Designed miniproteins, single chains, continued (4). Designs and how they scored, part 68

Each design is a single chain, and the fold is of that chain. pLDDT is the mean over its residues in the fold that is shown.

## One batch from the design tools (miniprotein)

Design m14497
Fold by ESMFold2-Fast:
Structure m14497 (fold): chain A 114 residues (1-114)
Amino acid sequence: GVEELAEEAGELAREGALAGGALGGAAAGRGAAEGAIEAAEKGGRGGAEGGAAAAIGGAGAYAAALAGLGTEAAAEDAEAGARGGALGGGEAGAEGALEGARRGREEALRAAAE
């Protein structure tokens, strides 16, 4: 259900931020924002609300990384944002947040490899 999708989205966002540090946090934020757009397109207002929450969490992760608060702070913000976005957006928001988190994690792993 929505709760399981929210948990998975949070875990993937956290992994992305941890793997890539500042670049990972930025990639997780971008992925969350992209998932948010898709959730809004599919779910209307509910998807848009969930997507906005996920994007805010991603932005927080990026800001924490840039501020030098460390990778753990960025990971916590990314996880909280992805979970919050999924829970707040209902089914469409949860699907969008999960997709965004998956993409963000993939981008973070690529950034870490470069």
Scores: mean pLDDT 63

Design m14498
Fold by ESMFold2-Fast:
Formats: structure tokens, C-alpha cells, sequence
Structure m14498 (fold): chain A 55 residues (1-55)
């Protein structure tokens, strides 16, 4: 999951958000969606898509 790896790298600098994201990935595994990532980070889906697109 290259897309998720890129998001994790960007968020790794923010430990609080990285921890929340890690729990969502652990719970959902490879089926985690942009919606669930956005919810875990407290951002909009558009922000998640922007992070994916920039990488």
C-alpha cells in the first residue's frame, strides 16, 4: 500500500496523529479507506487526497 506509506511518512512528524492513524490501520488492515484516515487525523477527506496526490 504505497499510498498509505506516503501518508504515514508525512504524519510521522506529528506523533499524536501517527498514533491515531496506526490504530485505524491495525483495526482495518489493508482495507482502511481515505475516510477512516481523515477521521483518525481529524481532517477532511480532501486533505487526505491532497497528501496522496502530492506524494
Amino acid sequence: MKTLDNIVLAIRKDKEKAEKLGKVIEEKGSKVTQREIAKALGVSQATVSKLIRKT
Scores: mean pLDDT 65

Design m14499
Fold by ESMFold2-Fast:
Structure m14499 (fold): chain A 73 residues (1-73)
Amino acid sequence: SGLEEFEKKLKEVEELTKKALEEEDVELGEEAVRKAEELLELAKRTGGPELIEKAEKKLEEAKKALEEVKKKK
């Protein structure tokens, strides 16, 4: 189902974002943003406003993490 796919991608985004921050890895941060963008696209296709809001928050978190990792170089 779309909800199961959403939850799987959500977990992937959270794990990549966490690893990017812990390892200070720009490539992991970029992957987290890419996966978060895919999550948002999926949320928009499933039509759930709550899912869209959740995906937008995860994308914002991933982008902030990437910015922080880039600053620490």
Scores: mean pLDDT 83

Design m14500
Fold by ESMFold2-Fast:
Structure m14500 (fold): chain A 87 residues (1-87)
Amino acid sequence: MDPSFLEAEVEISFAIMAISLGLLFGEPEAAIPLALKSLEKALKILKEDPNAPEEAIKLVEKAIEALKAGDYETALKYLTEASEILQ
């Protein structure tokens, strides 16, 4: 794994965990600020790396949009797919 992708993957994994715990406890809105912060950091890292997979970048962007729209299940789907591409 490229070290830059590892940091992005860690941020994506943290966002997945935060959203999943929020859904489990019935308070997904409490996790949104933390998840968005991590995803925006991951997106910046991926966009600044010329070797980053475009599909992973697009999936993170779609996840951020879904999360902002309150579609937590769709956000988790996109983040899981992005994480698998980066591994």
Scores: mean pLDDT 80

Design m14501
Fold by ESMFold2-Fast:
Structure m14501 (fold): chain A 65 residues (1-65)
Amino acid sequence: MEERQKKVSKEIKEKFGLSEEQARELVLIAEQVKNADAIVTAAKARGIEISKKQAEEVLKLVEKY
């Protein structure tokens, strides 16, 4: 699980231009809630600005790995 989170967070960091910490938080949120709208809301509360389409991409990456 931890190695999958590292791979997914690196890809998110590269695609969205986020910090390593922000990318890791997005992965953890996506694994817990598994809902794009909830991910956008939780990310915004943590100072991470993403679109619903980006949240859907995060979910796909988490499911793939």
Scores: mean pLDDT 78

Design m14502
Fold by ESMFold2-Fast:
Structure m14502 (fold): chain A 71 residues (1-71)
Amino acid sequence: MAEEKAKELLEQLKKEKEKILEEFKKLSKEEQEKLIKQVEGAKEQALKLNAEELAKELEELLEELKKLQEE
């Protein structure tokens, strides 16, 4: 059951990744930091569930979000 939830989250993340990045640009710096922390937390949970593909997608999203925040 937890594995199925991780798979659903992975598919949703892949479909919504570009939308998440565009919405992130519209957020305040404080809101951007909160979202980054939420994604980091989600990645840690994915790793605990051995959801390697989900963890990898979350790490890639996290890197892109941090890059956008830096500029």
Scores: mean pLDDT 77

Design m14503
Fold by ESMFold2-Fast:
Structure m14503 (fold): chain A 110 residues (1-110)
Amino acid sequence: RLEALREIVEAVQAGDFDRVIEILRKLGAPDEAIELVRQAKADPSPARRAGYLAGAFQVLYEQLPADDTEAKELIAEAVNAVADHLDEQVRRLMEEKGLTRAEALRELSA
């Protein structure tokens, strides 16, 4: 299970949503979490995609035992990878197009 969670972090960092779905299935993740990743894969909006992925990892986090600190830390790393990717795209739009952070987020949501 912990090895599979590390693989999820790597797959998120690589943008490999098919691999994320495969690993979630192996973990016996709820259908809700798997469906959120499928929605992320299908959505062309980076901001909505990040929201779906964060939602999927929140569902997975809530299914973990309270004392499973290592698994919770790995899920937090996956959420951070999603947030970092979105923040990088926001910064890029701000620098390249002179947009405010709010305008960049709207652009990424279109």
Scores: mean pLDDT 76

Design m14504
Fold by ESMFold2-Fast:
Structure m14504 (fold): chain A 65 residues (1-65)
Amino acid sequence: MGDELLKELLLEYAKKTGAKIVSIEISDGTVKVTLEEDSPETKEFIKRAQALADAFGLKLEVTIL
């Protein structure tokens, strides 16, 4: 339990950093985040998303379009 909370935190964090999320999927101990562009905002988001995933005991996988 925590998938809904983690998704909410990731979405709120993206809004605060200016990163554009295309999709978030959580399955089998992995958080998969797809981002629209590679930017300084995206890099800061990824750094924070990694820390959040680690705190939840999940692996982070990032795809940039």
Scores: mean pLDDT 81

Design m14505
Fold by ESMFold2-Fast:
Structure m14505 (fold): chain A 58 residues (1-58)
Amino acid sequence: SESEKYAKKAVEKAKEGDLLGAAEYQSKAIEAAPSPEEKEKVQKEVDKAIKESLKKQK
């Protein structure tokens, strides 16, 4: 789905250290998610990737 595509891009951006790009794609993924449950899953997945990226620091 579109939501999954954007979520994957957000995770990739987070792993690259591009936190602004990660936030942008996270927002797009949440908007594309058709249900509240899917929106929550996407938010948690990307948030987890961002936290892990910050922990590793490149």
Scores: mean pLDDT 79

Design m14506
Fold by ESMFold2-Fast:
Parts: C-alpha cells; sequence; structure tokens
Structure m14506 (fold): chain A 77 residues (1-77)
C-alpha cells in the first residue's frame, strides 16, 4: 500500500537521522533529546507497520513525523 511505502521511507530516514545525531558535534544533552524523540518516533512507526487500517497507520506516521520535527526545531534553534 502507499501508506506502507511512506512508512518504509520514513523508517529509513529515521535510521539515517539517528546515525547523523550520533556522529554530530551536538552537546550530549541535545543528542539525548534527539535520540529520545527518535525512539518515540520508532515506537509509533512499529505501531503503524502493525496497523491493518491505512488511516490509523497514516495518523501514526504523521505523529512520528511531528515528534521528529518538533525535537529538531527545539535543538537546532
Amino acid sequence: SEVQEKIAIFEKQLKEVEEWVKNSDLSEEDKEKLLKAIKEAKALIEQAKASKDDKEAMELLKKAQQIIQDAFREVLE
């Protein structure tokens, strides 16, 4: 499904972002904040992948994307 394809793309992006955070020159505090957000987003993505309802899966994906967006906005401002 289109939703499952979007989930797979976002999951791949999360892995790339996690590696970037770990290798960045950010403070340990900022790294912890971003890694916590990534962990929360990953949990939502696992729920989205397990969902049999595309609408529910899409809402979970949007929540995961928002968590990452908010965390990066707070740290990188």
Scores: mean pLDDT 88

Design m14507
Fold by ESMFold2-Fast:
Structure m14507 (fold): chain A 68 residues (1-68)
Amino acid sequence: SRAERLRLLRELADEALRRGEEAGLTPEQKGQLLRRVVDAFNRGWEEGLSLEEMRELGLEEGKRFLEE
């Protein structure tokens, strides 16, 4: 459902922000990280992926950002 998707997105966003904070990112960089994670999650939705696959895409994109 839309409610489940939004709940998962909020959890993913919170996780990304926690990791960004621990990595010492600035507010601007945390905003960039969030946009990358949210965009990946929403692309998965548009492609018809499961909520689990969408979460994995978001986590992968967040990890990629932090490794740059």
Scores: mean pLDDT 85

Design m14508
Fold by ESMFold2-Fast:
Structure m14508 (fold): chain A 108 residues (1-108)
Amino acid sequence: SALEEEIKRAEELLRKHAGSDILEASKTPNQKLAMARLIEEVRDWSPDQQAYALYGALFALKDDGAEEDILAALRRRMEQAGFSPEQQAAALAGARRTLELLKELEKG
């Protein structure tokens, strides 16, 4: 099916472009598809911005809490770690987009 081919392409993209943490956290077909779409959407960002977007995405994949709680926890973690405003913005964008993509994929 078209969906099975999309999942296979998503797994290939994750192997090539995502770190082991993202691959390990992407357990379901919808998580794999969401991460593949995020990687494609951020491919024109700087390497640093891409890394922080994936960092934010990892938080969205690992936490089953409410969106606002996940984003608040991510913000606190980044502030404690001394992330720049640009790094924080990239990570929050990655986390928000991951949660949005997961919701969209669950509807179809």
Scores: mean pLDDT 81

Design m14509
Fold by ESMFold2-Fast:
Structure m14509 (fold): chain A 91 residues (1-91)
Amino acid sequence: SIDEAIDKILEEVKKLGVDEAVLEQIETLAAHVRQLVAENPDLSDELKDKLIDILIRGVVDLIEASKEGKSQEELQEIRDKTIQELDELVA
């Protein structure tokens, strides 16, 4: 299920020992995906897979940006762009 996929992503991220600020942004993205699925119970498995792909890409982008020393503002921009892409997919 999509909930199991999200739980697995969060478990893997926590094992990486990322900064608390980065983890908070990732948890925000995961919560947003859960909310979109709850609000759209008719989502196809194909669209659910695409939501997970977007989430994974956003998580990777946040971790890499943090490693590169990007600012909190730049991390928030990555988060907001990912949220916009997620919202557009289910619109």
Scores: mean pLDDT 88

Design m14510
Fold by ESMFold2-Fast:
Structure m14510 (fold): chain A 58 residues (1-58)
Amino acid sequence: EELEDKVRETAIELLRIAKETGKEDEVAERMAKLSETKSVEELLKELEKLLKELESEL
């Protein structure tokens, strides 16, 4: 689905930025917790929020 594709794309970008900032383990753990408790729509929103947070640290 298009929404699931966006989640995958956002997750890939998050991991890329996390690697650049040295927070790969922290980001992976946060993503795993979000995927356990959120709908796909809520997961995408939370991942986009986390992405924006990490981008501000670059």
Scores: mean pLDDT 75

Design m14512
Fold by ESMFold2-Fast:
Structure m14512 (fold): chain A 70 residues (1-70)
Amino acid sequence: VNMKEAMEKAKKIALENIRKMEEGDELTFTGETSDGTKYTATISILKKGEEVRIEVTFEDGSSVSETFKV
């Protein structure tokens, strides 16, 4: 499972959409890594213009989450 690739794709989508989202908003989408692994990503605005959380869940039930400053 390419957790790094999935998280990098999720971060890119977060950065493209973060200005359109308000504090407390969530955006959920599905994607696929280059090796064919499917994932679901949820982007949460914890603090507008300051802090974002991304959670990525894979078909096997594994997940990775990261909180970062914007």
Scores: mean pLDDT 79

Design m14513
Fold by ESMFold2-Fast:
Structure m14513 (fold): chain A 86 residues (1-86)
Amino acid sequence: MDPTPEVAEVAYAVGRIFYKRGKYEEAAEMFELAVKADPNFARAYHNLGEALAKLGKLEEAKEWYQKALELDPSNEKAKKNLAEVE
């Protein structure tokens, strides 16, 4: 299947709504859909890490923060969050 940018952005936006409502498992699922639709979506990897960190999955969160920084080294928020889980 050919993922579209629209699917990635919609999934990311929905994931952020779940995250703001404290629905971290649903947020993580939506952010996973976003990165699957657009593997270069650095912000979605960062937010996936944040959702996993809220679920106590700190090792998984670290992996996704590192991936976000590999794609966008200028993402200061991802860099800060990575430092918080080390």
Scores: mean pLDDT 82

Design m14514
Fold by ESMFold2-Fast:
Structure m14514 (fold): chain A 66 residues (1-66)
Amino acid sequence: SMEARRQREIKELRRRLLFNEGVIALVEAMKRLTPDPAFQAKLDKRIEELKREIEELKKKIEELEA
């Protein structure tokens, strides 16, 4: 059914969102352990990219839940 398909899509998006949140936490931990400011800057860019992906996922979930 359309509803069953919609629920599966929401579940998949929520799984990806949770995974990306975990990756951000890991990258932030790596940044704290890194003595190299240049590498910290690269990690900051990665965190920004992941945050953008999370916002896209959140918007898609909201669209499907509406």
Scores: mean pLDDT 87

Design m14515
Fold by ESMFold2-Fast:
Structure m14515 (fold): chain A 64 residues (1-64)
Amino acid sequence: MDLLAQYKDSAIQAAQLAISLAKKAGNQELLDKAQQALDDAKNATTVDQARAAAGRAGQVINSL
């Protein structure tokens, strides 16, 4: 079982949701942060990195 893949998939989904909501809100700063969270999630090589990316995506969503 690939635990890293599961956490990365969750982080990617969270970041994609953050991007969608930031685009709908028209907030460029939050869109840039959401895109960075997506890139961080895709490039995560550890579970902790994937969790951190998901956390950043969550902060973007909470800021909207």
Scores: mean pLDDT 85

Design m14516
Fold by ESMFold2-Fast:
Structure m14516 (fold): chain A 75 residues (1-75)
Amino acid sequence: EKEKAEELIKEAERHLDRGVELDKQGNYAEAAEHYDRAVELYTEAEKLLGKTTPEMANRIVAARLLAVAARVNQE
C-alpha cells in the first residue's frame, strides 16, 4: 500500500495548494471543499501507512483550520 499512500499524499498536497490559491482569490466555498478533500486524503494515507508523521499531522491540522476559516468567510 506504500505506492497508494504516496499517491494519496500527492493528491492531498495538490488539493491543499489549490485551496490556498482559491482562498487568496476569495473563492472561499471552493477553497473549503479542497481543504476538506486534503484532510480526507491525508487521513486515508495515514490509515494505509498505519502511522502518521509530524509533517502529515501538521498538514492535516492546517487544512482543518483553513477550512473553518474559509467557511466563516463564505457568503
Scores: mean pLDDT 83

Design m14517
Fold by ESMFold2-Fast:
Structure m14517 (fold): chain A 56 residues (1-56)
Amino acid sequence: MLARALVPGIGLDGRGIRAGDLLEVLEEVDENHVLVRSLKTGTVAVIPKEALEVVE
């Protein structure tokens, strides 16, 4: 599933994710968080579901 970041964030490797960046949703971590990968940088992050916009 592709999604867009609604807010800036930080990846697990310390690299930034910018608002508007395209993310691939890899898996659900818990009810409120998903594991994502930035298509731009390849960095992996855990992000709140509310901070994502699903892209068709």
Scores: mean pLDDT 79

Design m14518
Fold by ESMFold2-Fast:
Structure m14518 (fold): chain A 59 residues (1-59)
Amino acid sequence: PSEALDLLTEGARAVRAGDGERAVALARELKRMGFPSAAELLVRALEDAGMLEEAARAR
């Protein structure tokens, strides 16, 4: 669904902007909506950005 892609895009933007808390919230929302694979992409983006604590909380 377009909603999952929109949340994933916003989450990736948040990671690039250094807003790890926003990315964690969006990853959790993706999981709640039934899109765990999209949430995992945000977890990986957080890890790649060095936001390891945020990545752990997004799991």
Scores: mean pLDDT 84

Design m14519
Fold by ESMFold2-Fast:
Structure m14519 (fold): chain A 88 residues (1-88)
Amino acid sequence: MRVTLTQTSEPLEVKAGEKVTVTFTFDFPADLKNALVTLEARNLETGELIELDSKVVDLPAGKNTLTFTFTAPESGTYQFTLTVKGIA
């Protein structure tokens, strides 16, 4: 079975050069093999979408916590989206 899960953060106001840590928790009903994990940040003021990380990993069933650090290139309100695409 192919699975796509997406979680979006609350909007966060950030200053240029500020480092923020974003944490996402997913509960998977089954082990996901060759899961593509993509983290994106959207600047809600400019509409710019930045891909911050993309990796292929195996993710076990149950609760998984994924933590990322982002340094803002420009001041603005950013929203973070983590997408997991895998095969269960």
Scores: mean pLDDT 79

Design m14520
Fold by ESMFold2-Fast:
Structure m14520 (fold): chain A 65 residues (1-65)
Amino acid sequence: SMLKQQQEALIRELSEARRRGDEETQAAQGGKLNQMVNELAKKSEEERKKAHPPVQAAADSLRAG
């Protein structure tokens, strides 16, 4: 939830910087947005693993054995 809200805030700041023609701020905020997108993707995958860790562990054991 927090990452999504931060992503939306960064998008707004990027739009504002574009309107002002502030290329430096656009580059800085763009970098932060990319980090947020990557972290959000990782958190989504980790949440899936946390929701079903016993099933995932069992599947991995069966494949390894």
Scores: mean pLDDT 68

Design m14521
Fold by ESMFold2-Fast:
Structure m14521 (fold): chain A 88 residues (1-88)
Amino acid sequence: ADLIDLLTEEQAKRVKLAKPRVGEEPRPAQEGDVKVFDLATGEVRTFERSYVVTKDLKPAEKVGEKVVVLAGRDDATLWIPGRVLEIY
């Protein structure tokens, strides 16, 4: 539990530097993108693979995998718990 929390903070710092935005205009899925089911809201969103990581901090590799989406909103960093629905 504690180790996972520390890893999540490290991921949040990394994403904040990249400043990806949650809720930006939807973009068409491209090769390498990942469709993710948001476990908190039940929404489906598509992200670039580099923003979708496993507990081992590596890019998602397969459908059904539990992931964290590294996302930001302005100056806030958000990491969204999700599940991979499709890898393009």
Scores: mean pLDDT 60

Design m14522
Fold by ESMFold2-Fast:
Structure m14522 (fold): chain A 69 residues (1-69)
Amino acid sequence: DELKKELLKKIGEILNIIGDIIELERELEKAKAAGDEEKVAKIEEEIEKLEKELEELRKELKELDEKIK
């Protein structure tokens, strides 16, 4: 049941990225409140990168789910 293992692995990766985005959004709000423009820009860049990775993993997860059905 290798496909189920792959599915669970992708779900875990997605959850980890979502957690990272949530934490970065929290840090982004703190940086904005502090007026740290440099930190704001860096965090926004990291969030965008993670959002792209999340979309790619979401697509892979859907493809794996279709194979299991």
Scores: mean pLDDT 82

Design m14523
Fold by ESMFold2-Fast:
Formats: C-alpha cells, sequence, structure tokens
Structure m14523 (fold): chain A 81 residues (1-81)
C-alpha cells in the first residue's frame, strides 16, 4: 500500500480520478463475481484516495476489505493512513 500511495502521488489529478473510478468499478464487478481480485482493486482505490488527501474515502475502502474477510490486507492498509 505505501508503494501504491507513492505511485498514485506521481499521477496528475485527472489520472488519479480516472484510476480511482476504474478500480472502484473493477472492485464492484469482482465482488459481484466472487473474484478474489476484489481485494487488490479496493486496496488500489484506497491508495489513490490517500494520495489525493482523502483519508476518509481511503478508510471506507479499507473497511470494505474487512467486511469482505480480507482482515490482514485491511490491517496493513490502516497502519499506513
Amino acid sequence: MEEEIEKAKKLSPSEQAARLIAHVINAIGSELEGDPRVAEEYLKAAAIAAAMGDKETARWFIEKLRELGYEEQAKKAEELL
């Protein structure tokens, strides 16, 4: 997550917004299909939100991971906020 936040900070604001939207759409699709990639997509969405300075939205995506049973990923992500 720390590396993903640093990568996201290098993007323009429009690229950050576009990638955040893409990862959210992919996360919802993966959740509906039962695809384990849902965890990676929500983590990337959280990293971009954090890079944009929106820690509240980043925490929402991390909580979504916890609700889906990805406790270890959620815990590690929270420690970086």
Scores: mean pLDDT 80

Design m14524
Fold by ESMFold2-Fast:
Parts: sequence; C-alpha cells; structure tokens
Structure m14524 (fold): chain A 50 residues (1-50)
Amino acid sequence: SEQEERERRQRLEELYELAKKDPKKAGEILGVDGNDPDKVLERIRFLMGL
C-alpha cells in the first residue's frame, strides 16, 4: 500500500542518515560490512530504488 511504501521510505531515509554518522551500526542493521561506508550507503540507495 502507499502507506507501507511511505513508512518504508522514511525508515530507509533514517537509516541513510545513520549510515553517514555511524556506518558500522547501519551495516549491522543491514547485515553488510560496516567497515566500508560507501558499500553501506550504496546498499541503502539500492533499497530506496535509487
């Protein structure tokens, strides 16, 4: 639904901001190696459809 899509986007935007400040924490949430911040950000962009 549109509401579920909006909520998902908001969560991903919050996660993207977290990844800029703490990529290791964001990586843990995504199950991605947080030692590579670019990889974490790319994963979130992919999930956002960017």
Scores: mean pLDDT 79

Design m14525
Fold by ESMFold2-Fast:
Structure m14525 (fold): chain A 118 residues (1-118)
Amino acid sequence: ALELEVTVNTAADETAATVDAFVTLPPERRIARAVVKVNSATGQAVNVYLVGSGDAVEVEVETAADVTITVNAAGMTVSSATNKGAGTLTVTDVSVEEVRAHKAEALADVLAELRPAA
């Protein structure tokens, strides 16, 4: 099973109250754990759209800021969600089609950096 770390960075000049971030995990690999690190430059709320494949996926969110993070999981079943930072974490299940629609309408680009978890 694959373990991954993802870093999401919002832009320092971002003026939107909520930022959408789109992360696609390798669909051919079963995901066991995803660590999502969120750097909200000016305290914006972040909607993370996480697309992957896996049963009983463990999601861990880290943020240093007191911000609202929503993880919208698609294509996988989330078995546990842990917030190791400040702020509020919500996890929801969405369809891959819904993620695709939101991605097509996104106006802000965020940087997502994907690395294998040790």
Scores: mean pLDDT 73

Design m14526
Fold by ESMFold2-Fast:
Structure m14526 (fold): chain A 93 residues (1-93)
Amino acid sequence: AVEEAKKGGELAKEGAMLAMREGGKEALPAAIGGVLSGIGAIFNAEVLKNAKEAGIDAVGGGEAAIEAARKAGSEEALRLGEEGVRLGKKAIE
């Protein structure tokens, strides 16, 4: 659960960063949200060892990464965001 939440946060952060690189200015607001929530998921998993809060942050970060990916037209960023959501949901369960 904690490891799944951490991985979900990492993938959300990577997806958001990729969307920012490919979509530029248009993707930026959603991408910033994805990066910050992804970092929050990693922190909650690694430092606080709170799988539920880390999972919630990973879902939020992944959803933001998906929004940024759609604005960027990045299929790879979209896949990363979707995996972040999947792993975050699994960590909450």
Scores: mean pLDDT 84

Design m14528
Fold by ESMFold2-Fast:
Structure m14528 (fold): chain A 56 residues (1-56)
Amino acid sequence: MKAVAVEDYKGTRPGELDIKKGEVLDVHEELPDGSLWVTTKDGREGFVPKDKVEIV
C-alpha cells in the first residue's frame, strides 16, 4: 500500500523518519498508536504519524 506525505515532518521520537511533503511511502502496517510502519523509495525504514500522510 502506498501513501504520500501531506506536509514536511521531522522525526521527534526514536524510530521516526524525516519526510518531505509529496514523498511517496510504502506502508507495511498501521500500529495501534496511530503510527505507520513505512519504507521510503530511497530505502529508509521507520515510523511516521498517520495524520502526516494520505493513503493512496
Scores: mean pLDDT 81

Design m14529
Fold by ESMFold2-Fast:
Structure m14529 (fold): chain A 71 residues (1-71)
Amino acid sequence: MAEELARRLTAQPAAELQAQAAAIRAAQAAGEVSPEAAALALRTIEAALAGDTAATAAALRELAARARAEA
């Protein structure tokens, strides 16, 4: 799952990824997401912008693991 999501993210246009990063920052500023969750999501976007599918997949797995551990 994370590998397929990483492939889809790395295939997105840079402008779309940058818009997603802006939305994450806005959500963090509004207090809707924790600083840790925002930082991890932004790292995922940065890896995708660099075209690094492996790093993007690793960040997505870390996000999913955190969500499961806190459930």
Scores: mean pLDDT 78

Design m14530
Fold by ESMFold2-Fast:
Structure m14530 (fold): chain A 89 residues (1-89)
Amino acid sequence: SMLKTLEVEIKATPETFSETMEEIYNLVLEAQKKGYDEVVIKITAEESIKDSQLEGLKKVAEVALGVPVETRKEKVDGKIQLILTGKTP
């Protein structure tokens, strides 16, 4: 059977970084509450975002899920795309 997956797309900038972290945390909690098996968070970031900020976004998802997340990072059309995939407990 197919997994019940919550897929969400988020835009991140250095200026909105803290808000994006809170959004990721709340999305994971909502997915757990609604009985999703998996969360896929696709983050599109401006080139000015720091690698440490991208790592912070990943870490928030891991903390909220309580498990490691799979990450894929791509550069597309002058932007960074970070895809986080995690199983809900």
Scores: mean pLDDT 81

Design m14531
Fold by ESMFold2-Fast:
Structure m14531 (fold): chain A 71 residues (1-71)
Amino acid sequence: KPADFEAEWTNPVVDPNAKEVDVSEYLAELARNAGVDLKPEDFEAKASDAGTTTVGGMKTRAFSKLKLKSI
């Protein structure tokens, strides 16, 4: 069983930006769990723009908050 190959796919070596994009899907599922009819497509475009910057964690979250308001 190719454990090394599997580890590469799950390893964050792909790109930190990819993880930021993943947040958009998490937000969509969280919203659906709360009973809100939202899709990851509503966040993915904005997540890829603001999520790309990991320099300012607070700024990234502030942007996410404003985006949620604009839905």
Scores: mean pLDDT 48

Design m14532
Fold by ESMFold2-Fast:
Structure m14532 (fold): chain A 64 residues (1-64)
Amino acid sequence: ELLEKVRELAKKHGLTPQQESALILAARAVERGEITIDEAVEILKKMGVPDEVIEEFRRLLEEA
């Protein structure tokens, strides 16, 4: 499931609790059609999430 994969991604890369929460909220918002994948990526970049993690996150959303 998408949210479980997102949590595993955050744990794998040692993200902060704030960054992990941002990934989960962004994933939910994209699934609900509230924001685009590009908008989610911009939010995560502002939160200091590494580009490599953002690339994996984008792939998870595109395959969902």
Scores: mean pLDDT 83

Design m14533
Fold by ESMFold2-Fast:
Structure m14533 (fold): chain A 60 residues (1-60)
Amino acid sequence: GAAAEAAARAAAPSGPAAASALAGMNYQGDGHTLEEAARLGAELGGGSVEAARAGAITFS
């Protein structure tokens, strides 16, 4: 959602792992499953699925 895109954009200067983690966290907050949030966060942030999953888990 828009929140995940905004978070990834804000974290982009910190690198793809940070962008993916924040995007994953926001996708999980939007009601996506942990695995879906991890995949979408990695795709949006350009980092790893593991970084996005860590962000999604931390949000919970």
Scores: mean pLDDT 72

